# Designed miniproteins, single chains, continued (5), part 37

Each design is a single chain, and the fold is of that chain. pLDDT is the mean over its residues in the fold that is shown.

## One batch from the design tools (miniprotein)

Design m17263
Fold by ESMFold2-Fast:
Structure m17263 (fold): chain A 78 residues (1-78)
Amino acid sequence: MLSELEKFEEKVKPILYEYLKKAQELKAQGKFEEAQKVLLEMMDKIREIVEEDKSLSEEDKELLLKAIDKMKEEAKKL
């Protein structure tokens, strides 16, 4: 049986695929700034899903949200 974290990963997979595909298409067109924006939007969407997920423990939510925020801030730095 899948853990709650594994269930969460399966839930976000199609969303990750959609955003990553869009970012890849933009990057292939030389639209690197637009691709970066799409990746940041992906992180915001995952954050929303984490916050609204009722099956994740508060501890798991805190860890995931902190990791997402850190990745988003690092993605904005030169």
Scores: mean pLDDT 77

Design m17264
Fold by ESMFold2-Fast:
Structure m17264 (fold): chain A 78 residues (1-78)
Amino acid sequence: MMEELIKRAEELLERIKKLEKEAEEKGKMTPELRVLLTSARVNAELAKKAAEEGDLETAEFYLEQAERAIREAEELLK
């Protein structure tokens, strides 16, 4: 269980890096997108830390927040 949440957080961090690169390459790095990507990264990092500490409920909460921010960022890049 902890390993799965850590892996999910790491996968979200890689998705965020790809979105940051795509936004920069397309010239679509707006202030709104920057805020969403920053929020996603902070929440994914907090999720990983919580999972490593065995706080599964807190990890799941932060993963949900990160995933929501990623979805909103992806919509802005369309």
Scores: mean pLDDT 86

Design m17265
Fold by ESMFold2-Fast:
Structure m17265 (fold): chain A 58 residues (1-58)
Amino acid sequence: SILEEALATPKSEEQKKVISEIAEKLRRTGEGIDRGIEIYKATGDREAMLEGIREGGL
């Protein structure tokens, strides 16, 4: 499969760094979104939800 071929390809140290940086940014964005959703569930306040996403985003 395309995925197996991509994983079998040797990655340079530079490529590994770039992949790690992208993964970290995506992880932080996801954490911010999850935090915002939990705030909305607790408060029903859209502004509080958006503030939570902003604080945890990026």
Scores: mean pLDDT 67

Design m17266
Fold by ESMFold2-Fast:
Structure m17266 (fold): chain A 68 residues (1-68)
Amino acid sequence: SMMDRQRANLEGLEQLAAEIERLSDDEAAKARIRALLAEIRTAVENGEPEERILALMDEFFAEVRALM
């Protein structure tokens, strides 16, 4: 279902964010990634439109890619 997919996606992002917190020394990037993850969590919890959740996830992945 849509909710199951969004939950699985969020779990994956939380795991990725935890690895970045452990491995990266870029405090500014970690702060931006934390803020985006919090926005994604809130959007999923509030049942916001998929288009908004996907846009926030795209921003999250852009921040992650910039660290690679």
Scores: mean pLDDT 83

Design m17267
Fold by ESMFold2-Fast:
Structure m17267 (fold): chain A 87 residues (1-87)
Amino acid sequence: ANPPKDMKLSKEELEKVKEYFESIKPTLSPETAEVLETLLKHIEETGESFGDAGLKYAKEHKLTPEQREAVLELMGYLTELISKQNA
């Protein structure tokens, strides 16, 4: 299923995403890790949806294909969390 257009994270969902990010962080390039860390921090500080935060970050910074793939992997994890919560 496609994720919601306005994918806002609860505090608990954000903490789970942060735990997932920390688990994969050692496998990422420093640049890609910084992109994801900045995006998650922005979402935490603003309460903005993941999609809106990602679009804003992409406008301010050019993302490489590798960085875009990392963002999509994180979105996949978020989609699974939301799906399990609604089941």
Scores: mean pLDDT 68

Design m17268
Fold by ESMFold2-Fast:
Structure m17268 (fold): chain A 63 residues (1-63)
Amino acid sequence: MEELVRGAHELTGIPEEVLRKLSTEQVEELLRVARRLSELAAAGRLTPEDIEAAVETARRLGI
């Protein structure tokens, strides 16, 4: 769990204390979304729809 929390904090900037309130499964979902956005941004293929999907995921997780 702590390794996932640290990784998610580094990738998203969300405080570790907030991430510790999430389940391991929720932190893993957040990491998958954040990695996908990072890959799309690096490739110059990030769309508004990708950002909206990520925001919706964060909202569902209570972030």
Scores: mean pLDDT 76

Design m17269
Fold by ESMFold2-Fast:
Structure m17269 (fold): chain A 101 residues (1-101)
Amino acid sequence: GALEEAERVVRRGIRELLEVGDLASKGDFKGAVEKAKKAIEELREIARRSRDERVREVAEEGVRGLERVKELAEKGDSKGAVLASIGGILRLIGLLLDYEL
């Protein structure tokens, strides 16, 4: 159902944020930016194609998190990128919990 699809999008967003954050933590800012750009496009496509508001909301939140990490990686801010990645993950988890209550 729509909740299971939203959960899959949350899991994907968390994985992408972790991978981008890991690249930035290692000083691979170019890799972090390239990975974030690809993940943003994939999540934007999910949001564009979905008719379910929950799926669109979690995909759009994932995009916002990845855009913030990308911005910090472009500035060479390793610590900022890692913290923004963690913040994005927590926001995605929070949205999923709201759908289960």
Scores: mean pLDDT 89

Design m17270
Fold by ESMFold2-Fast:
Structure m17270 (fold): chain A 74 residues (1-74)
Amino acid sequence: GRVIKADEKFSDEEVEEAIEYLSKLTGVPKELIYKELEELEKKSPEAAEAYKNGIVATVLILEGKATYFEGKRQ
């Protein structure tokens, strides 16, 4: 499976798919998640990127598609 690094970059498509999955899993409307992300982007683009990356990483791990990278301990 895919190994997620702390500095991993995800595509906009991966972010959108992860948000849709999270919305279905939690019952939270995806529009609310996007609104929170847009508000965060206006305050700090760096924090918004970290938030998006956290959502994608969490969803991929929950689906069994990825694990965290532990540097040289592979």
Scores: mean pLDDT 70

Design m17271
Fold by ESMFold2-Fast:
Structure m17271 (fold): chain A 69 residues (1-69)
Amino acid sequence: MEEEIRRRVEELRNRADELKSQTEELFKKMAEAAKTDPEKANKIGDEAVKLSREYQRLRAEADALEAEL
């Protein structure tokens, strides 16, 4: 049971870290696109916001599971 919870926590944290990195890259791309193509920048920004919410959800889930260890 503990090994399964620990593996799940690691999976969720790894997924959240990946999404956080993707979100940071999207914000960088958004800033660059905003210089020449505001429409493209808005689309990238919308995607970044969605990923940001997703990684926050995964972090919260991981924290809740880790509290059971």
Scores: mean pLDDT 83

Design m17272
Fold by ESMFold2-Fast:
Structure m17272 (fold): chain A 63 residues (1-63)
Amino acid sequence: SMERERIVERALESARRFAEENGLDVEKLLKEIQELNDKLLAGEISPEEFDREATRVLLEFAN
């Protein structure tokens, strides 16, 4: 769906920026976010669950 594709695009842009601004491994973080993106696009997780899990990945990656 266009809505899920938009969420995926924004999540990848945000994750890249977050990694670059915090001196983190951009490619590794994007890979973990992409795993969640694939699940969202496949309908395996809801947008709300995606948001929760993506936020946790970002926070754990920074620590």
Scores: mean pLDDT 83

Design m17273
Fold by ESMFold2-Fast:
Structure m17273 (fold): chain A 73 residues (1-73)
Amino acid sequence: KDIIEEILKYTKETVRLRAELKYGPEAAEKMDKVFEENKEKIKAYLESLSPETQKKILDMVKEEYERLKKELA
């Protein structure tokens, strides 16, 4: 589907999980809000990148998401 939407989804989850692991659930809520506030800016940046770079970023954020998810389990 839309690669940019998928990058945004995984990026949001990785920043949330990272905050939760380091600072707890309250920090995760705060990071979720910060991400939503910056979502359009992040989207614009991603849209400025080549399709190849977008794919590379998607692969990287997916890998980070899986790593953090395992640590939180």
Scores: mean pLDDT 80

Design m17274
Fold by ESMFold2-Fast:
Structure m17274 (fold): chain A 55 residues (1-55)
Amino acid sequence: DRAATLARARGLAAQLLIDEGLSREETVRRVAAATGLSRATAARIVREIEALLAA
């Protein structure tokens, strides 16, 4: 289920950025590896989460 996978990817991206303090590049790599999403999709999700955290 793509919608569930995208929701999980967003949660993981937020966790890695906030709790683990990972860089954008490391977060993208780990999200893609954990969810099976393309690197481009993972990068978009990480940018979306970063924008929300900066607001």
Scores: mean pLDDT 81

Design m17275
Fold by ESMFold2-Fast:
Structure m17275 (fold): chain A 107 residues (1-107)
Amino acid sequence: MIDEEELKEILKELFEEAVKEKNEESLAAIQAILENPEASNALKLRVLRSIAEDLDRPDLVARIDKLLEGKKIDQEELDKLILKVIEIRSKPVDIEELEKKLKEYLK
């Protein structure tokens, strides 16, 4: 599906940028997405949008906004995912392990 493939492309690109910038907050958010695959694509994209803003990627923000057009975000589910990001961020992110999880997700 176009939405799923676009999500995977954005996720990979933001992961590479977060590693390059050593942005631990963005890496924790990506880990939360990968560890919660059952979350809706709209919720994952909303989290990725926040990462794209933090990483100064207005091109990806615009791309995500287009994908989210007409989609309703469940604020309660988004808040739960944000709490998982905070929990993950309480510890150092293992970049090598996260890259392995990303590669499995992208299959």
Scores: mean pLDDT 81

Design m17276
Fold by ESMFold2-Fast:
Structure m17276 (fold): chain A 100 residues (1-100)
Amino acid sequence: MREYKHRALEELLEKGLISKEEYEELLDMDAEELIAYGKEKGNPLIVMLGLREQAVREGKKLPREESIKLQLEALEYAEKKGLEISEEDREAVEKLKAEL
């Protein structure tokens, strides 16, 4: 799970969704600090990462509805930042909306 956080943050850095300075700070944050940071900065990708770390630590899964809403917010955020959303990801978004 430490490896998952590292990989997720590297991917966000590569996509330009966080700065290198933010990347270094986020690596040292725990789950609760990641959630607080993501909410304050309006970055749903960091909120999702923190919630995932918290759920794994506690041996729990995120509620499906909450997970779907966060995935939709994360995709909208990435698109607003100028990332190209694949046709496959767009179809996944429509399917997720139908499950809400």
Scores: mean pLDDT 75

Design m17277
Fold by ESMFold2-Fast:
Structure m17277 (fold): chain A 75 residues (1-75)
Amino acid sequence: MPTISLKPVLDKLPEEAQEEVERLALEALRAAMLGRHDEADRYVARAVEIAKEKAGEEVARELERGLRQMLATLE
């Protein structure tokens, strides 16, 4: 199975932020699988905001790239 892992990016986040970002990533994937692209975009945006606040813009950019790539594999 293709393995797209967010773990390297999540490991750069504080432990308290890792759980929330992982939850938001899972919600984005669920929304995308149901064809709810607006909801998926909202979850991605929230995850990226948390990453930017807690770990900085570079980590947020890596997270967004990873999440967008995961969502693309569901189409």
Scores: mean pLDDT 78

Design m17278
Fold by ESMFold2-Fast:
Structure m17278 (fold): chain A 93 residues (1-93)
Amino acid sequence: SFQARWEELAAEARALAPQMTSREEREARVRELTLEAYRLAYRDGKDEVLAELRKALKENPSELLEKLIKAWEEGKVEEALEIAREIAKQEAA
């Protein structure tokens, strides 16, 4: 899934921290790798991702999940990434 690939790329970016001089550089690289993973997931697994998101929405209704599903269905991959990041931020709080 895109989430599994995102976690993998985020772990790789953290492991490369000594090669990045600032938090801004690390965040930019993580975002770049995550966006790449999202684009791959959209191209090769759009329907599988939609099924997972719709199941999650049915089990735990959320306006952010509804917006994420809509952005994904419309092919707005960058918007989907930003919504997913907001969901992750709320889960961490």
Scores: mean pLDDT 73

Design m17279
Fold by ESMFold2-Fast:
Structure m17279 (fold): chain A 68 residues (1-68)
Amino acid sequence: ELPELTDEQRAELLRLIEGLVEAYRQHPDLPLDPAFRARVEELRTALENGDYDRAIELLLEWQREVAA
């Protein structure tokens, strides 16, 4: 379940996701952990589909996994 977010918080998270995806798009030969690459691809796909709620959900889930 998505947390209750303000429009400003959603915009900030989406900017972060877009920046991350763009960085990896510009460096496709960067040696990445396969799991990390899969996460970036999921975020990119959600953004391409205009599913911003899904993109935020994926980022928050990934953040929990990294923080654990």
Scores: mean pLDDT 73

Design m17280
Fold by ESMFold2-Fast:
Structure m17280 (fold): chain A 98 residues (1-98)
Amino acid sequence: MTEVERLGLDVEVVLALTQIYLAISLKALEKDTSPEAKKLREEIQKLMDEVERLSREVREATAKGDVDRVNELYRRAQELLKKARELGKKTDEVIKKE
């Protein structure tokens, strides 16, 4: 495995974990009709769309052997994961308020 292929795989793992956190949050909010839950679902959906776009960019950069681009995308993936965890905390707060 080349270094760029290994880096690309690392980014895909981070994006997969991000998707799992977002899916859990979205499932937790599915029956909540509050305005706060609606806004949070919209934020989760936007982040899911960003994850899908980043996944495509990672595949393209890896195929081109662009190590610098894959490293940039790895940093962006880590930022998305952090944001997904923050949305998870907000989801927990909304659920607890009934």
Scores: mean pLDDT 85

Design m17281
Fold by ESMFold2-Fast:
Structure m17281 (fold): chain A 68 residues (1-68)
Amino acid sequence: SLEEELVALLDEYGRLMTRADPALGRQVDADITALGAELEKAGLSREEFLERMVAHLRDTIARLRAAV
């Protein structure tokens, strides 16, 4: 499910963030926070919200992996 995928991605994100450069860590955290606010403002369905968050986390994890 999208929820199970989100949980798995959040676990990986958490692990990568412990090793991230502090400046990069702050930037990706700000990006996720801004996306969350934008999606909330858009009034998306739960499934649409989860799809957008999963896609963003996949891209964020790729960014973090490339930077280590």
Scores: mean pLDDT 82

Design m17282
Fold by ESMFold2-Fast:
Structure m17282 (fold): chain A 73 residues (1-73)
Amino acid sequence: MDELLERARELVARVEDPTYRALGEALLRRLEADPTDAVAWYSLGRFLETVLGDRELAERFRALAEELGYVPP
């Protein structure tokens, strides 16, 4: 869990667009406050896939969100 968040923090810090970087940072702060927030895990996974192209990491975040009870739309 902590390793996934640390990797995501590194990737978010490399985002050049300040709006997308702020979104990623907000999701990271949300998960630091509540690591059982399944919606935030899923949203961060989507962010990593769509903004950074990291599909493998996104799959890990989606799997964790589903384990925590999130149902994708």
Scores: mean pLDDT 77

Design m17283
Fold by ESMFold2-Fast:
Structure m17283 (fold): chain A 100 residues (1-100)
Amino acid sequence: MRAEAEKTLTDPVTGKEITAVATLEQVSPETVRLTLKALGDESGEAVAEGPAGTAVVVDVEVEVLLPSGKKATILVRGAAFPSGELAVRLAGVVSIEEVE
């Protein structure tokens, strides 16, 4: 099973909107993978492990590339429960990088 969440981001340089999509997947009973995708490619990935029969939580800052070439950092939260239920959300934009 997998869960998805979407957030619209506005590029402050171009004014264009992009959609960032967070996907949380159960890879094994002990392992979850969180992927954040924008601009048609995978922009970031995190993997978390926990003991079988417990909740596995992923709480990470992930960078996405904006159309202007600047990077935005997004806080993404995910949880996998022992029931097999998954939850993911984009909690907010932490920063937008001015220079790289």
Scores: mean pLDDT 71

Design m17284
Fold by ESMFold2-Fast:
Structure m17284 (fold): chain A 91 residues (1-91)
Amino acid sequence: TEEILKEKEELFKILQEASDAIRQALEHAEKEGRAEEASALNKKFGEAVAAKDWKTAAEQLEELARLAEELGAEEIAEKLREAAKKLKEYA
């Protein structure tokens, strides 16, 4: 029971870090005229999280990081890639 709770706490922390990075990426993409693409990736991420498909969720974070990097938001891209790596390791 405690082991399951610890795993849920670790996952929650990863998802919180991912959500913060996604929010920053969405705000930056909106300013650069790419809000539709960023929102589509965020929607796919949310669907994957709801399905507990951590591999697909991580892949959406990597795509969002690529978009952020293309838009000059390298720090946001790095945060998204870090969250994606943690999700892949959790899976």
Scores: mean pLDDT 85

Design m17285
Fold by ESMFold2-Fast:
Structure m17285 (fold): chain A 66 residues (1-66)
Amino acid sequence: MKEIEELKKRAEELKERAKTLSDPVLAQHIIDSIDFLVKGLEEGKVSPKFAKEGLDEVERDIDLAE
């Protein structure tokens, strides 16, 4: 449970960062990817490890986008 809570908190922080991107299409794509991972975690369809790796990729994408 705690690991899922940490990942959800990280996802919320990354969504806020994505909202600051100047490209609204890229921002929406990143937000959709984060929402997919969070929903999968909540439904038990995505492992915490897979979600962490996905959020690591999202964070890299945000860092490179601006």
Scores: mean pLDDT 81

Design m17286
Fold by ESMFold2-Fast:
Structure m17286 (fold): chain A 81 residues (1-81)
Amino acid sequence: HMSEEEIKKELLEAEAAMMKLGTDLSDEQIREIMTERGKKLGLKEEDIEEAIERGLRLAREDPDAALKLYQEMLKKMPLTL
C-alpha cells in the first residue's frame, strides 16, 4: 500500500532515473527539470530533492530496476487524475 504522495515521489525518482539513462543531460540539468516536475506534482522541496538523488543513483547502480520502477509508476499514475 502506497499513499498518493509516496506514488508521486516514486514517479519522480523513476522519471529522473529514466532521464539520466535516456538523455545526454547533466545531473544539474536533470535536477532543474525534475525539480519543476516535482513542484507541479505538489511535492515538498525536501521530498523532491531526495527523490531526484535516489533516481540518479538508481540509474547508475541498477538501470534495469530503474526501468521497472518507471513502468510500475506509469501504471499507477493514470488512476490519480
Scores: mean pLDDT 78

Design m17287
Fold by ESMFold2-Fast:
Structure m17287 (fold): chain A 74 residues (1-74)
Amino acid sequence: MMEEILKLLEEIAKKLNLSPEAVEKMRKLAKEDEEIQEKLKKAIENRTGKEQDYRGILAMFADKLGVSVEELKK
């Protein structure tokens, strides 16, 4: 389960050109927040490859981290 979540975060990082530091923060948050874990698992199960799905996940992480989606895309 966690391995799939971590793989998804790496895919999002490649797709949106995120820094390794951003990925590390997202990984830590995913381990601590059950709501994020459930959302990521659901995204894995129903993954369509749509950019909007990835943007929604990124927005959730940005909100939880108190930063903008723009900062996570760097």
Scores: mean pLDDT 72

Design m17288
Fold by ESMFold2-Fast:
Structure m17288 (fold): chain A 100 residues (1-100)
Amino acid sequence: TAEVEAAVRRLADGVVEAAKLAVAAGWSRDQLEIWARYAGREAALAIRELAERYGEDPRALADLFVAHVRERARGESPEVREVLDTAVAALREEIDRLLA
């Protein structure tokens, strides 16, 4: 639905903006990696809850989240892109674990 897609895009926007702020704040590579893994797992749980609430496929919502993050990442620095790639990987791993 349009409402759930908008919610997923807002979730993705939040992760992208948080990653940009963390990089700009000078967080270490190790701190960024730990945060990105945590953020990805949290996003997976939020996507599962949205899927249950709206009667949608959680894998389809996860794919929408990843596509939106990837599109936004194209205009960002290499450091921000690396953080977002880590978050996306953690989200995919957590979704697979939750839906196994």
Scores: mean pLDDT 91

Design m17289
Fold by ESMFold2-Fast:
Structure m17289 (fold): chain A 85 residues (1-85)
Amino acid sequence: SSEERQIVSLITAWALRLIARGVDDETILAMINDVLSRARSVAEARALLAEQEAALLAAADAELRARIEAERNADVKAQGEALRK
């Protein structure tokens, strides 16, 4: 129980940092589920969260670039359609 509470507290601190960075709820929940299913100790939970955070930050940067490009392309398409009227 005490160790479970420590794991939950650790996960909460990590989740708040990711929310502040703008990471989506589905990604955060997937990370939480993975840690809770595999971690048997606070040390294991910390290691798993560190690995997931590193991978997530790298992926989030790529997704952010993809999102910006998609929105730019949508704007160009909308402008082109307006000009064809």
Scores: mean pLDDT 74

Design m17290
Fold by ESMFold2-Fast:
Structure m17290 (fold): chain A 96 residues (1-96)
Amino acid sequence: GEGAERAGEAARKGNGKEAREASEEAAREHGGKGGGSAAASAGGAAAESKSPEAGRGAAEGGRLAVRLAGPGPENAAGAAGGAIAGIGGEIEAELG
């Protein structure tokens, strides 16, 4: 996949570092649209698994998607959505 499956699987297993790295790789290859999608996938998985470590990785991945977004409205929207979803996932995982 475009990193989203890898980021989500890593977060489901509680691996925040791998979730972050997969989101960063997706952002470098596919801009904010790819990175944001990966961070959103990780955020949802973190919330579901109730893993604070995975949530932190998802939130960091979302911030990287914003930083590495590249030009264009699709990259800006994807990065913003991914950052919101990643942070949301972190919050939900911390709260249980």
Scores: mean pLDDT 87

Design m17291
Fold by ESMFold2-Fast:
Structure m17291 (fold): chain A 79 residues (1-79)
Amino acid sequence: ALEALRAGLAAMEAELRANEATAAPRDVRVARLGLRALEAALAGDLAAAEAHLAELARVGTPEEVAHAEGLVRMVAEIA
């Protein structure tokens, strides 16, 4: 499960890089902050995950923030 989740995060990072040239800077930043929060949660660094989510809350919509918080919570439960 954790290996599959890490592979999924790596795939999302690659997809983000592929789309950076065509995506709006805000959308790239939101996606990158969400990925960093998930990576921190997978590493067991909940303080870093919370810091990334707080940064996301400054630039993301309430829906984007809620989605990222839900994913971080799920990852923290299975890590």
Scores: mean pLDDT 78

Design m17292
Fold by ESMFold2-Fast:
Structure m17292 (fold): chain A 68 residues (1-68)
Amino acid sequence: SEVFDKLLKAAETVIARLRASGDPEMLALADRLEEIVKAAKDRTPEQVKELVDALHEAHDALIAKSDA
């Protein structure tokens, strides 16, 4: 649960950054992250992996946007 709690806080931070961008693509990623967090009710290893993968995707998108 500690690992999941840290991932949840990381997701909240990333979602806030995506929403602050005002970019429709970033807003769509924020919505997707929120859905993944909602779906991770049982905190299974599979749900943790989905959240980690989505966080990496969102982070990569934020970096790519900064480099553009």
Scores: mean pLDDT 79

Design m17293
Fold by ESMFold2-Fast:
Structure m17293 (fold): chain A 71 residues (1-71)
Amino acid sequence: KKELEKVANELKKKGEELIEKGKKLVAEGKALMKSKDPKKQEEGKKLVLEGEVLEGLGGIYIGVANLILSK
């Protein structure tokens, strides 16, 4: 089952990378949402949504890795 452990480690690494990218987008989006400019506020909302999607995908990768390690 060494091969399954390798797959789990790869998924965990990819999940962590997706979460980091998502957090950066959420932070940028929240900063834009503090702007008085409605266009920047809308741009910020889109970045927050994109970041949250990436964080969700990262969570799925980590969850799958944990499932593999439990089986």
Scores: mean pLDDT 83

Design m17294
Fold by ESMFold2-Fast:
Structure m17294 (fold): chain A 63 residues (1-63)
Amino acid sequence: MDAPPEVLESLERLTADPRTVDLVAEALATNDPAKMIELFQRLISEHGVPREVVQPILDWLAS
């Protein structure tokens, strides 16, 4: 429940892209921070999403 506005903004950006929205929805449905981190890292490595868009989410999940 402690998602800062920066994290919500990043999630909105990712859900605006039809190619990444399904993976973001899967990550959020998992409700497991460790699995969410793995899925968000795949957005960078496999889907070419810039690190700076995903990093706030990773930092939040690692807290």
Scores: mean pLDDT 77

Design m17295
Fold by ESMFold2-Fast:
Structure m17295 (fold): chain A 71 residues (1-71)
Amino acid sequence: MKLELTVTDDEEENQKKVEEAKEELEKKGVAIKDAEITLRVVGPPPADISEEEWEEGVARARALGITVVRE
């Protein structure tokens, strides 16, 4: 299963999208690592989050087998 999520500067919207996608995968019995998940990051990091915190989040996603693409 391929799943693409668009991440913007709206942290609340991003969190909701991620949780909904995760719940859908769990309901279908598909592990996150077995789903080809791509996070497309559009625009700059949120203004209230440091660049280090943003990069740590990206590294964490990649550790879960998620592909992260920055635009």
Scores: mean pLDDT 70

Design m17296
Fold by ESMFold2-Fast:
Structure m17296 (fold): chain A 76 residues (1-76)
Amino acid sequence: MMSIEEVRARIDAIRDMVTNNPTLTPAQRALAMSQIDDAEKLARTAEETGDRRDLIMAESSVGTVEIMLTVENLAS
């Protein structure tokens, strides 16, 4: 029962993390922002359709970006 509002809050939190992370190169920041924009488009689709499946896809996309930022793609 995660709402579209919670998905949007997570997108905002990720965007804030990218903006305030001093270890990111400009190229890494640009890539992260591009993936955040894709997650935002999925969230908009979920708002328009009201379909629970579209909401799950948006949640999954946000989760993937969170993993990228915290463990893998920003190492060194």
Scores: mean pLDDT 75

Design m17297
Fold by ESMFold2-Fast:
Structure m17297 (fold): chain A 77 residues (1-77)
Amino acid sequence: MTPEEERLRRAVLALVSDRLLAEARALGLDVNEAAVARARAAAAPARAWLEEHGRLEEVRAEVERLLAQLAAELAAA
């Protein structure tokens, strides 16, 4: 994995984590507030990096698709 690929991987993970934890919290699941805050803090620079590389819209659409699937699973739990 190149440093560029690792940065992309970390950016995607930060966006997924931020959205997933926020949605889990909104669904009334017991989530760690510190983890929610950390994920949110990591998501901001990740979005900026993806925007600079012209991939923000692509990654954002994919994250929302994955989040919708995971949210359905979490709601059923």
Scores: mean pLDDT 78

Design m17298
Fold by ESMFold2-Fast:
Structure m17298 (fold): chain A 94 residues (1-94)
Amino acid sequence: SLAEELVRLAREGASAEELAELIRERRGLDEALDEEVRRLAEAILEAVRRLEREGVEAVEKEVRKLLEKEGLPVPEDKVSEVDAVAYLAAKLME
């Protein structure tokens, strides 16, 4: 999936510009969304850096608390790395 590719590339040292370009190519997005796509790419990079710094278990706890606070469904199983990055990136874009 695109999300798995973005997380892998971010871990391999990809720049926000490289992630933004991949999102644009895979989704066929208009230039009007370039700034929003770049902000998403930057948020994904920061989320991956937090996973590397704090570890998946600590990030999973923060994601679970966020979902509970917002009244959203909490996964019964472990939060995947990709899901943790997605939730953190969404929070960072607010």
Scores: mean pLDDT 73

